# Designed miniproteins, single chains, continued (2): the designs that were tried, part 110

Each design is a single chain, and the fold is of that chain. pLDDT is the mean over its residues in the fold that is shown.

## One batch from the design tools (miniprotein)

Design m7823
Fold by ESMFold2-Fast:
Formats: structure tokens, C-alpha cells, sequence
Structure m7823 (fold): chain A 88 residues (1-88)
């Protein structure tokens, strides 16, 4: 794997773990999107969009921990998209 491909896959894994800890109801959907991304990097947009959706739900919970988790998920979505552009 290229360095950027490895970094994108590691960020996707970290984001999925963050969702599993903060919003376990959404974890199966994020894990499925991550698996799709791991098989085809063109699925980065689908994973990023789902991570941003979960991030908005976490921010709406209003605790500092949930806001932090939401910001981390949104950041991971942006990083995955940027790294996937470099893989092309």
C-alpha cells in the first residue's frame, strides 16, 4: 500500500472506533462504510458523509466530550478525503 492509502485506512479505523465508543447505534453503519472504503478507496465520499452525519448528532448532544468526538469525526472525514485525493 502507498503511504497515503495506509494513513487513510488508519484514519477510517480510528473514526470507526470513535463512533463505536460515542454512538454505538451508528457503529455498524460506519463499520460497513469503512469496510467498503477499505475494498475501494472511491467510497471515501460515502464514509466521509456518514462520519459528518454522526459528528452532527454528537455535537447536538451538547456535552464537551460529545462535541469533542463530533469534531474528531468531522476532522477524520476531511483527512480521509484529502488523503484519498493523493492516492489518485
Amino acid sequence: MSKYEKLALEDARGAAETVAGSNPEKAPAVQAARDGFSKNLENAKKLADLLREVAQEEVKKGTLRDIGAGVAMAGAASTIEILTEKIK
Scores: mean pLDDT 75

Design m7824
Fold by ESMFold2-Fast:
Structure m7824 (fold): chain A 62 residues (1-62)
Amino acid sequence: SAIEQQAEETLKELEQAMKAGDKAAIQKQLQKLGDLILQDPSLTQKILERVREIVEAYHAAK
């Protein structure tokens, strides 16, 4: 679906923002993912799992 494609693009942007250490961009992408989940709740588990994986890669020591 178009929403699923937007979620995949947003997840890639989140990963790039995490690599860059851009806190404002990270917050913006996380908010966009939340908005996409509200539009298609069936994507919730997939999006949350991908976010967890991305965050753990860069913040595992917290």
Scores: mean pLDDT 80

Design m7825
Fold by ESMFold2-Fast:
Structure m7825 (fold): chain A 82 residues (1-82)
Amino acid sequence: SSMEEKLEKIKESLLKMLEQLARDLLARGASREQVLEALRNAIRWEARELKKAGVPEEKVEEFVREVERGAREIVDRLLAEA
């Protein structure tokens, strides 16, 4: 499969993991800002792994922007449903 297809699958898997992490942290009484910081740290770590795996910088930057947007949307949705 293309690199784009692999990155899309990684993005989908990461967003599912980030949603589970956000749900767990919110259930433990974490604030929105604490949750977002935890998600940003997870995204930063994944970006480093993609760079080590040889993914071009421009594609890693696009991946990070898309996942950070998705993470914010997840947190805002979960808080609105609470």
Scores: mean pLDDT 88

Design m7826
Fold by ESMFold2-Fast:
Parts: C-alpha cells; structure tokens; sequence
Structure m7826 (fold): chain A 83 residues (1-83)
C-alpha cells in the first residue's frame, strides 16, 4: 500500500541519518550528539503515522535523554532497532 511505501522511505531516511551520526560520533561531544539525535528523532516522530515505528522512535528519544547512556550506546541501540 501507499502507507507501506511511506514507512519504507522514512526507515531508509532514518538509516541514512544514523550512518552520518555514526561517522561524526568520535569527533562530537556526547551531550551535543545526543541533543542533535533528540531533535532528529522528534522530527521523524512528528512525520510518522506508523504506530510501531512511532514506538521505536519514542523509545530511542528516551534513551538519548538518559544521562547514564553514552552517545555511542544510544547509536548502537538505534542501529539495532532499525535493522
């Protein structure tokens, strides 16, 4: 269906963005990287209609806000959730 195509495109865009975040992670302070991740994920959440994908995005936002998790741990969690 058309909604399935929208979801596939959004998932593809999320994976591409994640790859960029992963490439800059070693050169970006954790708090700055997490702030950018939260902004990205919140933007994706606002543009998503799929309940399962929305749940994944919300969970990753919560992890990015968790001060006990490093930016790398959040990125690893995002990669696992999207793949």
Amino acid sequence: SIDDYELEILESLARMALSVFERVADKTPDEELKSELIRFLETMLKNSKDPEFQAILQQQIEKAKDSSLSAQQVLDSMRQALD
Scores: mean pLDDT 86

Design m7827
Fold by ESMFold2-Fast:
Structure m7827 (fold): chain A 87 residues (1-87)
Amino acid sequence: MEEEKRRIAETLRAAADRFEKLSEQVEKMGDKEAAEYFREAAENLRKSAERVRQAKTPEEIQQAVDEARKAFLEAASKAHDALQKLM
C-alpha cells in the first residue's frame, strides 16, 4: 500500500507540474483565461496527491483518485476549447 500510495501521489504531482507548464505557455500566447484553468487543475491535482499520501485506507486512496480524475477531465475539456480557440 505505501509504495502504491507514493507512486500514485508522484504521478498526480507530475501531472500537476505539466499543467502548470501548460499554463505558463498558454499565458505567453495571450490566453490568460485558459492559463487560469490550467493553474486551477494543477492545484487540484496537487491537493489530490497530498490526500493520497495521507490516506490510511484503500477507500481513501480511491476517493482521492476519483477527485483527481474529475479535475483532469474538466481541465482536458477546457484545454481542448482553449486550444481550438488559439488555432
Scores: mean pLDDT 77

Design m7828
Fold by ESMFold2-Fast:
Structure m7828 (fold): chain A 95 residues (1-95)
Amino acid sequence: SVAELLDELAERVREAARDAKAAGDDRMADALFGLADRIRAAAQWSPDEAARFLRDASRGLRQGAQMAKQRGLDDLADRLREVADELERAAEQIA
């Protein structure tokens, strides 16, 4: 179901948030935990709205990955890119 897919994606984003926290980036961790909550909430939205949100979130995570890379946090950057790809794929499946 869409709800199950979004719950799995929210957990992937929460994993990235924990990685950011472990790397000492509390601001990024907070933003990612908030994103995970919004992804779960998207189960109540229309498929088009949910897909649009996931595409926008994917772009945001790619920006976050660039910022992490600039700080030398290569593992976090790779994780954020992986999750961004997962969000984009899910948007295609939902829409």
Scores: mean pLDDT 89

Design m7829
Fold by ESMFold2-Fast:
Structure m7829 (fold): chain A 64 residues (1-64)
Amino acid sequence: SLEEIQALVDEIKRLNEEIERYKKEFDDFVKKGMEEIQNAYRTKGKEEALKLVDKLVEEIKKKN
């Protein structure tokens, strides 16, 4: 029915908005992690930066 199609369209819009929110949160998380890594490399050197890379990778794996 037309009502069923409209309900489906509305649900798809809601899901797309939810996906975009998740993408933004993930992008923000990765950006912050990369900024931390860059700052650590500049201030503390390669070894500390690599430790933060490993931490970011593990956190990304947890979020999937």
Scores: mean pLDDT 82

Design m7830
Fold by ESMFold2-Fast:
Structure m7830 (fold): chain A 72 residues (1-72)
Amino acid sequence: MEPTREEVIKLATAAIKAAGVQFDLSNPKLMADPKVVELARKDIEDARRIVEELEERGIEVPKNLKEALEEA
């Protein structure tokens, strides 16, 4: 199903959250802080929730985003 503009914005938000976590995981100094790790987990959980909501509506979610969320 072709997504609406609002659904594209939700996908972009989930992608930004996932990209932010990947950036944090690539920085050894940030990953040494337990608070940063906990915030990264919350961002991944929020992104997973957005993806699940979109899939429930029958909207196609990019495989790269789904794989990034599964690997985190």
Scores: mean pLDDT 70

Design m7831
Fold by ESMFold2-Fast:
Structure m7831 (fold): chain A 90 residues (1-90)
Amino acid sequence: EESVRAISEELGISEEEARKLLEGLKEEVRWAGEVLGMPQEKIDELIEKLEKALTLEEIAEVLREAGINITPEDLALYPEARKRREKELA
């Protein structure tokens, strides 16, 4: 996946770690889309864009389009940021 390489290179982590982070981002997009009542076609489009992203900025843009207010800098702390958002939306 193009985004796995982008995350790996920009954050200085392994491709395996980047893939795990991307899995979390995809689930976050699905969850946010379902909570916001997005059409399935839109959720699928956002996930496809996420997988094709070439930079952390593009990844952050897709997340913002899904209603997730996150910066590229926040992506390095994504596991913690996700936990905080889950608590806020509960």
Scores: mean pLDDT 71

Design m7832
Fold by ESMFold2-Fast:
Structure m7832 (fold): chain A 63 residues (1-63)
Amino acid sequence: MEEAVEEIQSLLEEIKKAKTIDEVINLYQRALELASKIPDPELRQQLVNEARKIAKEKIKELK
């Protein structure tokens, strides 16, 4: 569980550095897949919401 959280946080940082919308979408989808493996539903939902927010913000930045 803790390892999955660390990987998701790493992916969120990679989303912030992504240069294309396709990269953002791919990293976002990978973060969602890892989040689905988290047994705590509240933590899972928080990570999904954070990933979605970061991905949307980055996509708007890239346009």
Scores: mean pLDDT 81

Design m7833
Fold by ESMFold2-Fast:
Structure m7833 (fold): chain A 67 residues (1-67)
Amino acid sequence: SAQQEALEQAGLAAAGGFARAAGRGLDPDSSYREAVEAAKEYMDRLSPEQQAELEARIRAAAREAGL
């Protein structure tokens, strides 16, 4: 579905944003914010439940990358 594709694209965009921010030496909170901003254009196409799920996934990825 278009919503499922948007969720997948948002996840990939967020992962890229986080990797770039972390690569620049940004702290976890700033890296998380960059990840969310990178995914924002896709998030607006998602339901509130899917947006919450994506945010949880971004936080989990940020914690894993911070190790």
Scores: mean pLDDT 75

Design m7834
Fold by ESMFold2-Fast:
Structure m7834 (fold): chain A 84 residues (1-84)
Amino acid sequence: LEEKLKELEEKLEKLEKEKGENSEEVAETLFGIAQLYAKMGDTEKAVEYITKAYERLKKAYPEPEIQKAIEEGKEKYTKLAKEM
């Protein structure tokens, strides 16, 4: 899992430079990092990265309906990470 985490962190850095910090690809990569931390039992970092992913996604999609769906997803998956 440590090797895969490093790969995703490197991918995140490249995507932020190439696509911008608020791209969908950056948000997806942050979700991937959160999933790895959850699998490693690091709930605190998993929640942190889920939060970052949704914040980036909200900035990428300013439409109120989409922002509401993003906020609902953030609440749902943050709770799931804490319960696991």
Scores: mean pLDDT 75

Design m7835
Fold by ESMFold2-Fast:
Structure m7835 (fold): chain A 69 residues (1-69)
Amino acid sequence: MDAALERVLKNYGDKEIVEKLERLHKELVELAKEALKLPKEREVALRATGEILLLMGDGLQEVLEMAKK
């Protein structure tokens, strides 16, 4: 994740990357919410997917906060 974000920063620059990361973070959070709403019959797999998406969102939010400073 971090190495990939450094690559993107070099390609797009600070302003463009902040906008792209904010959009990606928002979309990941929405996907995680939808995955977690699914029925309990397949909850374990779907919940694990949602948790992974939330973790990715948290990482992107931390990078966004660092980029704003």
Scores: mean pLDDT 64

Design m7836
Fold by ESMFold2-Fast:
Structure m7836 (fold): chain A 71 residues (1-71)
Amino acid sequence: DVPEIKEASLEQLLKLIGELLRLIGEKFDLEQQLKTASGDKKKQLQAQIAQLDKQIAELKKKLKELDKLLS
């Protein structure tokens, strides 16, 4: 039970949470744009959203791994 390890883990957790919120915000903005988009623009937005979904999924995995290490 080392407080220093918990502090380092908390800093990392906050950083990962901040990154996750940023990606979710970007996805939300693109989804709003997608509602008014058509043709090639719609395809571009869908591709960008798919890329963000992949990044969000990877970040969620990192958060779960950190949670397991802290358990």
Scores: mean pLDDT 79

Design m7837
Fold by ESMFold2-Fast:
Structure m7837 (fold): chain A 61 residues (1-61)
Amino acid sequence: SFVDEIEAEMRERLKDVATPEQIDSALAMLRSLFAANPDWSDEQKREVADNLVNYILKEIS
């Protein structure tokens, strides 16, 4: 699914910077945001995921 593709991309982008626990927490947050916003387009969902990854990279690196 599209969500599975986003999650795989997020794991790849965070693998060298974040711990497995941090990645799992970020994915849980992303899933909660998607569940709360079912009207979001695939483009909007990708943008939200990208923003979350960029936030994590800024805070952890």
Scores: mean pLDDT 82

Design m7838
Fold by ESMFold2-Fast:
Structure m7838 (fold): chain A 68 residues (1-68)
Amino acid sequence: SLKDKIKEFLEKAQKVATQAIKNKDSKALKEVGDLIDEFVKMLQANAPDSELEKKIEEFIKKLDEIEK
């Protein structure tokens, strides 16, 4: 469900951000912040659930790349 994907995204974002803070990795932290900002902007724009779901899947993949 969309709710489960949002939860997965936010939990991964928190994990990656926490690790970036511990490592003093300002670049990784900024990249996580940019993804959260894009998500918030989509919510403010009342994006359709189908578009939110696709973008959240993309954000999760980007978080996996940041963690590497």
Scores: mean pLDDT 86

Design m7839
Fold by ESMFold2-Fast:
Structure m7839 (fold): chain A 91 residues (1-91)
Amino acid sequence: SKEAIREEALRLTGRLLRLIGDAIQKLLETKRKHPEDEELIKKTEEEERKKMIEGLEEEIKRYEKEKPEHPEASELAIETLKKIIEELKKK
């Protein structure tokens, strides 16, 4: 139903915002502490990107293991997460 899709979208958005927020925080802290260390900044960006991908993959595993309250909405969430992972893996 439309309501089930909306609920799943809100839950997914909340989880993604936490994941993105953690990555942004780490990057900003690195830039603040080591503003001239371009190599460290690039390394931090790559490490946080990798962690973000790993976090998204864990969310997919979570959907696969949990009893779906809304099966169709859960499948759409998995497809959306897979698409986001694909975009993040693009160089």
Scores: mean pLDDT 78

Design m7840
Fold by ESMFold2-Fast:
Structure m7840 (fold): chain A 72 residues (1-72)
Amino acid sequence: GPSLAQRRAAARALFLREVEERLANPESYPEGPLTEELARRLARAIADSYELSPEEREALVEEMVAEFRRLA
């Protein structure tokens, strides 16, 4: 199966795609504008779909939120 690094990379790719789509088309999403808190909730939901330890999940969520801050 995929390595830890591959699982983390796949999760980050999914998150970045979601962020870019929401920032490009904010009016298409019923949650309203993509805030940091919404981005964090999306990051947690994506990370939770991968088999990661609690520590790896927390680290991945913070990395994803940092990437969101760069794009927003």
Scores: mean pLDDT 84

Design m7841
Fold by ESMFold2-Fast:
Structure m7841 (fold): chain A 111 residues (1-111)
Amino acid sequence: SEEVRQLLAEAEEKEREARVKEKQALDYLREAASLLIGAGYVEDAGEAMRLAREKGIEEGVKKLMEIVEKHGSPEVEPAREYARQAAKYVAEAKELRAEAAALRAQARALQ
């Protein structure tokens, strides 16, 4: 039971870290969306924000990356940097959640 408790505590800590990174990704997505709106891409920015709200941060950031890769204008370059940061934090959060899931699976196997 002590080993199970330790595995679950480690999983919970990784899930907390993942939530922090998901919040950071959302903050970067919001900054990128604001810059895209300023550059005239209001509908595209709105769609990325809507997807983040309705389907989660990973889907919102995926749409944001598609938008900034599609538009090669100089006005989009600042949004592209924020989009890359959002994608980095989404990837780090996903890895932490996978590690937490593995720890929870190990805890179940010991019960």
Scores: mean pLDDT 90

Design m7842
Fold by ESMFold2-Fast:
Structure m7842 (fold): chain A 51 residues (1-51)
Amino acid sequence: GTEITSPLDGKKFKIYKANGKYYVINLDTSSIVAGPFDSEEAAKEAALNYT
């Protein structure tokens, strides 16, 4: 998956693709915090808006 670092607070997220859907995983907690999304772009937006 694609790793994303929030520019606001440095939190790290990973975008995980499963069965055609995308999920956001918080790398500090190893938990899914958002999803499912139809596109990687939607998952990235969710990750950036989480904090």
Scores: mean pLDDT 74

Design m7843
Fold by ESMFold2-Fast:
Structure m7843 (fold): chain A 85 residues (1-85)
Amino acid sequence: KSFKDELIDLLRKVSTWSKEEREKILQAAELSYKSQMAISEDVLYVHPEPKLLYQALKELVDDPSKLDTIINKIRKASWRDVIKA
């Protein structure tokens, strides 16, 4: 299974969670992404997945009704688009 497929499955589950639970997973994803960036400035070229996870969860926590829109963005986005964003 691709990372994008696993992320989509996670987003579907998170959309059913409470606001508090969604905010907790977003905080964990943000810490993971920031920790990755603190290790090496080149890390995004090798491991862009934490950035995509953080961005997707941030959009979902902001507006859970946009789940389908967020999933479509993930399916269509290239890894280059994730790195540049």
Scores: mean pLDDT 76

Design m7844
Fold by ESMFold2-Fast:
Formats: sequence, structure tokens, C-alpha cells
Structure m7844 (fold): chain A 82 residues (1-82)
Amino acid sequence: SDTAKWLAEAAARAEEALAAGDWEEVARLAGETGARLVRGLAEKYGADFEELARKTLETARADAEAAGWDAELVEAAVREAL
């Protein structure tokens, strides 16, 4: 599936970015992954995209805060990917 292929490619890029200490690229890849999953679910199940996007942004911010990451950077990356 397109999602599985993208996830494999994103995981490889995330490992390279982590090894390089490139936290901006890690945040960007996390945001893009989340946005692709939300779009795929909305398209497949006819879900409300605006509501899913809102919940995705809230979850991404909360998860970033819990992980000790830059929550504003993660939220901005997810918003740009949506």
C-alpha cells in the first residue's frame, strides 16, 4: 500500500535524521506521517477531515509535550503537512 511504502521510507529518513541530530527533519517527518494517515482515514471511511485534522494537531502537540520535544515545532510541521 502507498501508506506502508511511505512509512518505510519515512522511517529510514527519520533514522538518518536522528543519527545526524536533525530534530527539525524528525519533526517534519512525524508531521507528514500524521497528516498522511489522517487523509487516508478520511478518504477511506468518509470521516470529517476538519475534525480529524483538529484532533491530530491536539494529539501531536500533547505527545510532543509528553516526550519533551518542541511542541510548537511539531504542531507547525503537522499543520503544514495537512
Scores: mean pLDDT 72

Design m7845
Fold by ESMFold2-Fast:
Structure m7845 (fold): chain A 80 residues (1-80)
Amino acid sequence: MKGVVQLADGKLVEIPVPKNMDELIDILLEKGLITEEEAEALRKYFEKYPWAEDLILERLKDKDNPLNLALLIDKAKEYA
């Protein structure tokens, strides 16, 4: 099963559906969609807000309203 993320430029990228947020971050790093600094911010964010995992996984399945990666990173930096 594949999920979808929206990049800052509006481009949609398909990724494999991760089992957890650590797998999501690893996939995004492998594909060059985030930096190491952004990955660290995301790891801190999901450690602080573990409930966000279920919301992100549901969002990845929704192709009509895909996960906005830039907004997620901005939120993680604000709350990390």
Scores: mean pLDDT 79

Design m7846
Fold by ESMFold2-Fast:
Structure m7846 (fold): chain A 76 residues (1-76)
Amino acid sequence: SLEEEKERLLAVLEQWEKEVESMNELTEEEKEELLKIIEEGKAKIEAAESMEELEEVAKATTERLLSAVREALARA
C-alpha cells in the first residue's frame, strides 16, 4: 500500500541520517547540508498522494543525496 511504502522509505531515510551523523570525514556544515536534504525528502514523502508521486520523490531525493555526498567527499 501507499502507507506501507511511505513507512519503508522514511525508515531508509532515518538510517541515512544516522550514517551521515557518523561520517567523521565530513565537516559539521556538510553534515547539516545532507541532513537538510534528508529532512526535505521526508516531508515530500509524507505529502505524496500516489505511488507514482512517491516514486518520483524517492528518485529525486536519492539523486540529490548521492550528488551532495559525492561533492562533500570530494571537498574533504
Scores: mean pLDDT 83

Design m7847
Fold by ESMFold2-Fast:
Structure m7847 (fold): chain A 82 residues (1-82)
Amino acid sequence: SSFQQQQDMGMRMGRSAINSMNVRDPDMGRRVRDAMSGTPQDAVDTIQRIADDVISNGDDNQRGVGGGMRIFADQMRRQQQS
């Protein structure tokens, strides 16, 4: 369905953004990986902060990436609450 296609796209954008950070900024990539290997809450909080920074200070392309990361974090948060 169109809804599931948008959900899948948001998740892929979030994962792609994380992968791009791991390549371009190894220190930030390590922090994201450490958060992802820690508690689910730490992962959500870390990705949310990075997304907010990118959205606030980025160009149009970076805001798109930040939007995808926010969708990814929101999906993870919903999984934690379920």
Scores: mean pLDDT 64

Design m7848
Fold by ESMFold2-Fast:
Structure m7848 (fold): chain A 75 residues (1-75)
Amino acid sequence: DSVIEGLRKTQEAGIESLRRLKTVLDKEVVEKLAELHLRRFQEMLEKAKEKYGIPEEVIEQLLKEFEREVKKVLS
């Protein structure tokens, strides 16, 4: 509950940051930053899975949602 909500808020903040940066930085730089944000989110999900026993299906769903939103920003 609260952990998953925190992860979703982190995802939203990351996506909003990328949208803002897209208006002032070259697309290639934004793509590299998106890769960094995705890597960090993956690490956060793995730690949450180990520490809080979050089901694998929920982790996969959160990761796919983040990847989808990143792809929308980069399009």
Scores: mean pLDDT 81

Design m7849
Fold by ESMFold2-Fast:
Structure m7849 (fold): chain A 100 residues (1-100)
Amino acid sequence: MKYRELSQAEVDARMSWLEQLANSDEPIKDSEWNKLVIDIHDLIAYGRRNQDIALLQRLREIVDKLLQRTNDERGPFKRQTLEQLLKLIDEAIEEIKKKS
């Protein structure tokens, strides 16, 4: 593939922001929601391309914390989106492990 990979600094910055968001008691704003979904998808793709199980496991823990913070009163679609992202991370980790 000819795509330029995310730099380690970009990965670290995105992971740090998501971790801070996951550990906060503040409601997730719609702008932050859109950004977190994009950032998580980008990090899943990065982890899969680089076969970085440690990154994907850390991302899984962040998404799981976000899911635990998300109640159905904030919209069932947000919870459903996070559950789908967890599934994608688990599938990525399992696929990498099968190739090792």
Scores: mean pLDDT 77

Design m7850
Fold by ESMFold2-Fast:
Structure m7850 (fold): chain A 91 residues (1-91)
Amino acid sequence: MIQELVDRFLAGEELSEEELRELAKAAHIHPEVLEEMLSLSKRLTEIYLLSLLFNDVESYNKALELFENKDSSEEKIKEVEEILREFLLSK
């Protein structure tokens, strides 16, 4: 299941909110925290949850910085996405 979500992420597909809730449960993220993250950016939330589950510390830390700064800029989100993409493809 998680590998299927990774493959879809790498294909540039958006995960559904239900799939993101399943990832958050696997990552032990509290539902209230997930809702706050989703309200800022669904794509950044997706990147953050996948980086947590696969222990990509660089993507995790950069995504957290964007959440802390409430920065939903598409350019910065894409930079974090590329870091995670490279990490996942190196496996």
Scores: mean pLDDT 81

Design m7851
Fold by ESMFold2-Fast:
Structure m7851 (fold): chain A 97 residues (1-97)
Amino acid sequence: EDVKKQYEDVMKKSNERIEKALKEAQEALARGDVASAYRALGEFYHALSDKYSALSVYYRKYEGREKAEEFSEIGGKYHRLGDQYDALADALEAAAA
């Protein structure tokens, strides 16, 4: 079934997104662009959420439910952090307009 292939693809893509988002956040902070830095941090946490969601699906099918539930909970926490940083970026952009 496609679950293992989907897991591999999401892992690769999420790791690339994580690395890119961290670099973008660092570059934005270096130039004093706090709104862009928060936007990049939002993407960083959303990429982590996708990574842990893929881990949850893979472990539920192949390894074990307990670890799958742990990964799902971690993914949910990262999703909320991503949403919070996106909201902070939106607020800063609105204040600048």
Scores: mean pLDDT 86

Design m7852
Fold by ESMFold2-Fast:
Structure m7852 (fold): chain A 91 residues (1-91)
Amino acid sequence: SAEGEKLVKEVEELLKEPDGLKKAKELLLKRAQAILDQAVQKGLITQEQAQQALTRFQGLLEQAEKSPDPKKLLVKAAEMLAEEEEILKKL
């Protein structure tokens, strides 16, 4: 959808800035939290499962930042979140 494409493009644009890694991580964490909150509200997962998923996602973003290509991994994370959000909205 247009909204999912906007997330990916926003992350790509942020990553061009000098402080882009920090801002992209913050945006991805906020979006992941929103998606997980919606999944709990729809009864798809428990609050405990949502907290575990968010903690794991935070850890993956920290590992991505230390990787040889952090920008590529953060863009892939945005693509994954965009896909999950679209699936969730159709449920």
Scores: mean pLDDT 82

Design m7853
Fold by ESMFold2-Fast:
Structure m7853 (fold): chain A 87 residues (1-87)
Amino acid sequence: MSPREQILRIVTETMDRMIAATKDEAVREALRRGREQFERIAPTLSVAELRELAEQMLATLRQEALERGDEEVAAIAEEGLARLRAV
């Protein structure tokens, strides 16, 4: 699997898990929109830019989940970040 394919898989799997774990419908819809935008922009980016965007996005989503008290979603985002760092 290429680095690009690994990054895409990690981000989409992590976001799908966050969407499934989210109890708030407004947050769930925002996560779905973020996932769609990531998939749309990803083909236009270099591997380095894609990695940077993925790290920033997952870190932001983790912080937002912590601020909401959503420990389950925050843990999923943190796991995704750890997987991304290993690529």
Scores: mean pLDDT 89

Design m7854
Fold by ESMFold2-Fast:
Order: sequence, then C-alpha cells, then structure tokens
Structure m7854 (fold): chain A 63 residues (1-63)
Amino acid sequence: MSQEELLAFFQSLGLPPALSRRLADFVVAHRDQPLRSAEELLQVPGVGQKLAESLAPYLPIAA
C-alpha cells in the first residue's frame, strides 16, 4: 500500500488525521524491516497498547 492508501485506511478506522499520518509514515519507514510485534507500534505518539493490538492484524507483523 502507498502512504496515501495507508493514511486513508487509518482514517477509515476513525483515527485522528495526525495519528493516521504518523502511523502511515511509521509503516512506510518499516517496509524493509517488518514489525516484530504490536509493541513496536507504541513508538508512535498517540498509540496505546489496546490500539497497537487492534492494528496488529492489518499490518505486516512477523508474530
């Protein structure tokens, strides 16, 4: 998915525009290195444990 597709996807989940942009940027930055766990999403400001766990099924996570 492109950065704009990711941004639109996160916004469709009801996330604020600023958070959606941060998540899209984070996923794009990690295209060459898949996320090892949902906990890596906690690096994104505004993402808590519950949100990270709910997003895990939609992202390329190795676990």
Scores: mean pLDDT 72

Design m7855
Fold by ESMFold2-Fast:
Structure m7855 (fold): chain A 105 residues (1-105)
Amino acid sequence: RKRESYENLQRINRASARQLGAEPVELSFEEEEKRIKETNAEIKKLLKEFDEAYKKKDIEKMEKIIEELREKAREYEREGRFTEASMFYLVAGVAEAVLKNLKKK
């Protein structure tokens, strides 16, 4: 499972870098695993804050968390960390869909 995840993330990183005209950052398996663990922990923390804001129907707080997710994605993209950037963009997109659905009610 970890090896398959690593290979998929490397594939995504190379594809994203190619589309953006940037050179992908090549890391050892151990370095990539550490960074992915750190990225997952950071995403989990932000999602917990988002869930708490959702329960309170705090639209302003939810919008701030979505913007923070996107800003972190842009930071990782600037560093050539396209795998981490894509993870944050995906989570931000899901969070935005949740917020948009909440606003319709």
Scores: mean pLDDT 73

Design m7856
Fold by ESMFold2-Fast:
Structure m7856 (fold): chain A 75 residues (1-75)
Amino acid sequence: SPEMDALAQQMDQLIAEIDAAKTKEELEALVKKGKAVLKQMSSLSDKENTRESAIRYTSLAIRFIGAVIQRELDL
């Protein structure tokens, strides 16, 4: 859906910014933003009730969590 595509683009940008984060404070701000977008994606996925939206949400959630863990270890 166009709504899910827009949220997915926001998540892709946030993941790239997390990978580039230079301070713990910057990372914390990006994590807060990412959690908010994921909450919106989760709600939208539940509302749309399609395999495509569920896969997109789950895939981005996994990528987001992995990026956060990796960056926390590097800072």
Scores: mean pLDDT 88

Design m7857
Fold by ESMFold2-Fast:
Structure m7857 (fold): chain A 80 residues (1-80)
Amino acid sequence: MDEKIEKAAKEVVEKFNLPESTKELLKNAVRSYLEDNNLTEITEENKEALTEFLAQWLKLADIPDEVAKEAAAFLAELLM
């Protein structure tokens, strides 16, 4: 899972031209979501909730709401 999270976060940062600090933020956010929900992987059932969770964290990091939503959705898709 860790390698999958690393690759997915890197692809999101590159695709949306986000700061490198965002990669670590996204990795930590995904790990936190998995831990808080007692999950070992992301499934279709969790995708929408994870997408919203990630978008909120990106917004708190001063990423524009529009970009945050698209980046969060793309990351959630890559993790399935």
Scores: mean pLDDT 82

Design m7858
Fold by ESMFold2-Fast:
Structure m7858 (fold): chain A 73 residues (1-73)
Amino acid sequence: MPSPLEREILAALALMQAEIAKTHAKEELKEEAEEAAELFRKAAEAYEAGNVEEGERLYEEAKKLIDEMEKKE
């Protein structure tokens, strides 16, 4: 199981990805970017709570949304 420090780092990375998704989205993709950002925030919360598997699942869902957005561009 990841250490408390590793979980803190994972949470911080997820929150960073949420801000990037929100800030850099095109106007047309803003709604999808907000959805991806929300999933990254939920992943951060899961990591902080020690639910690493749930955090990973949410992080992967957010990444799939980002991939879908990139295909639309």
Scores: mean pLDDT 75

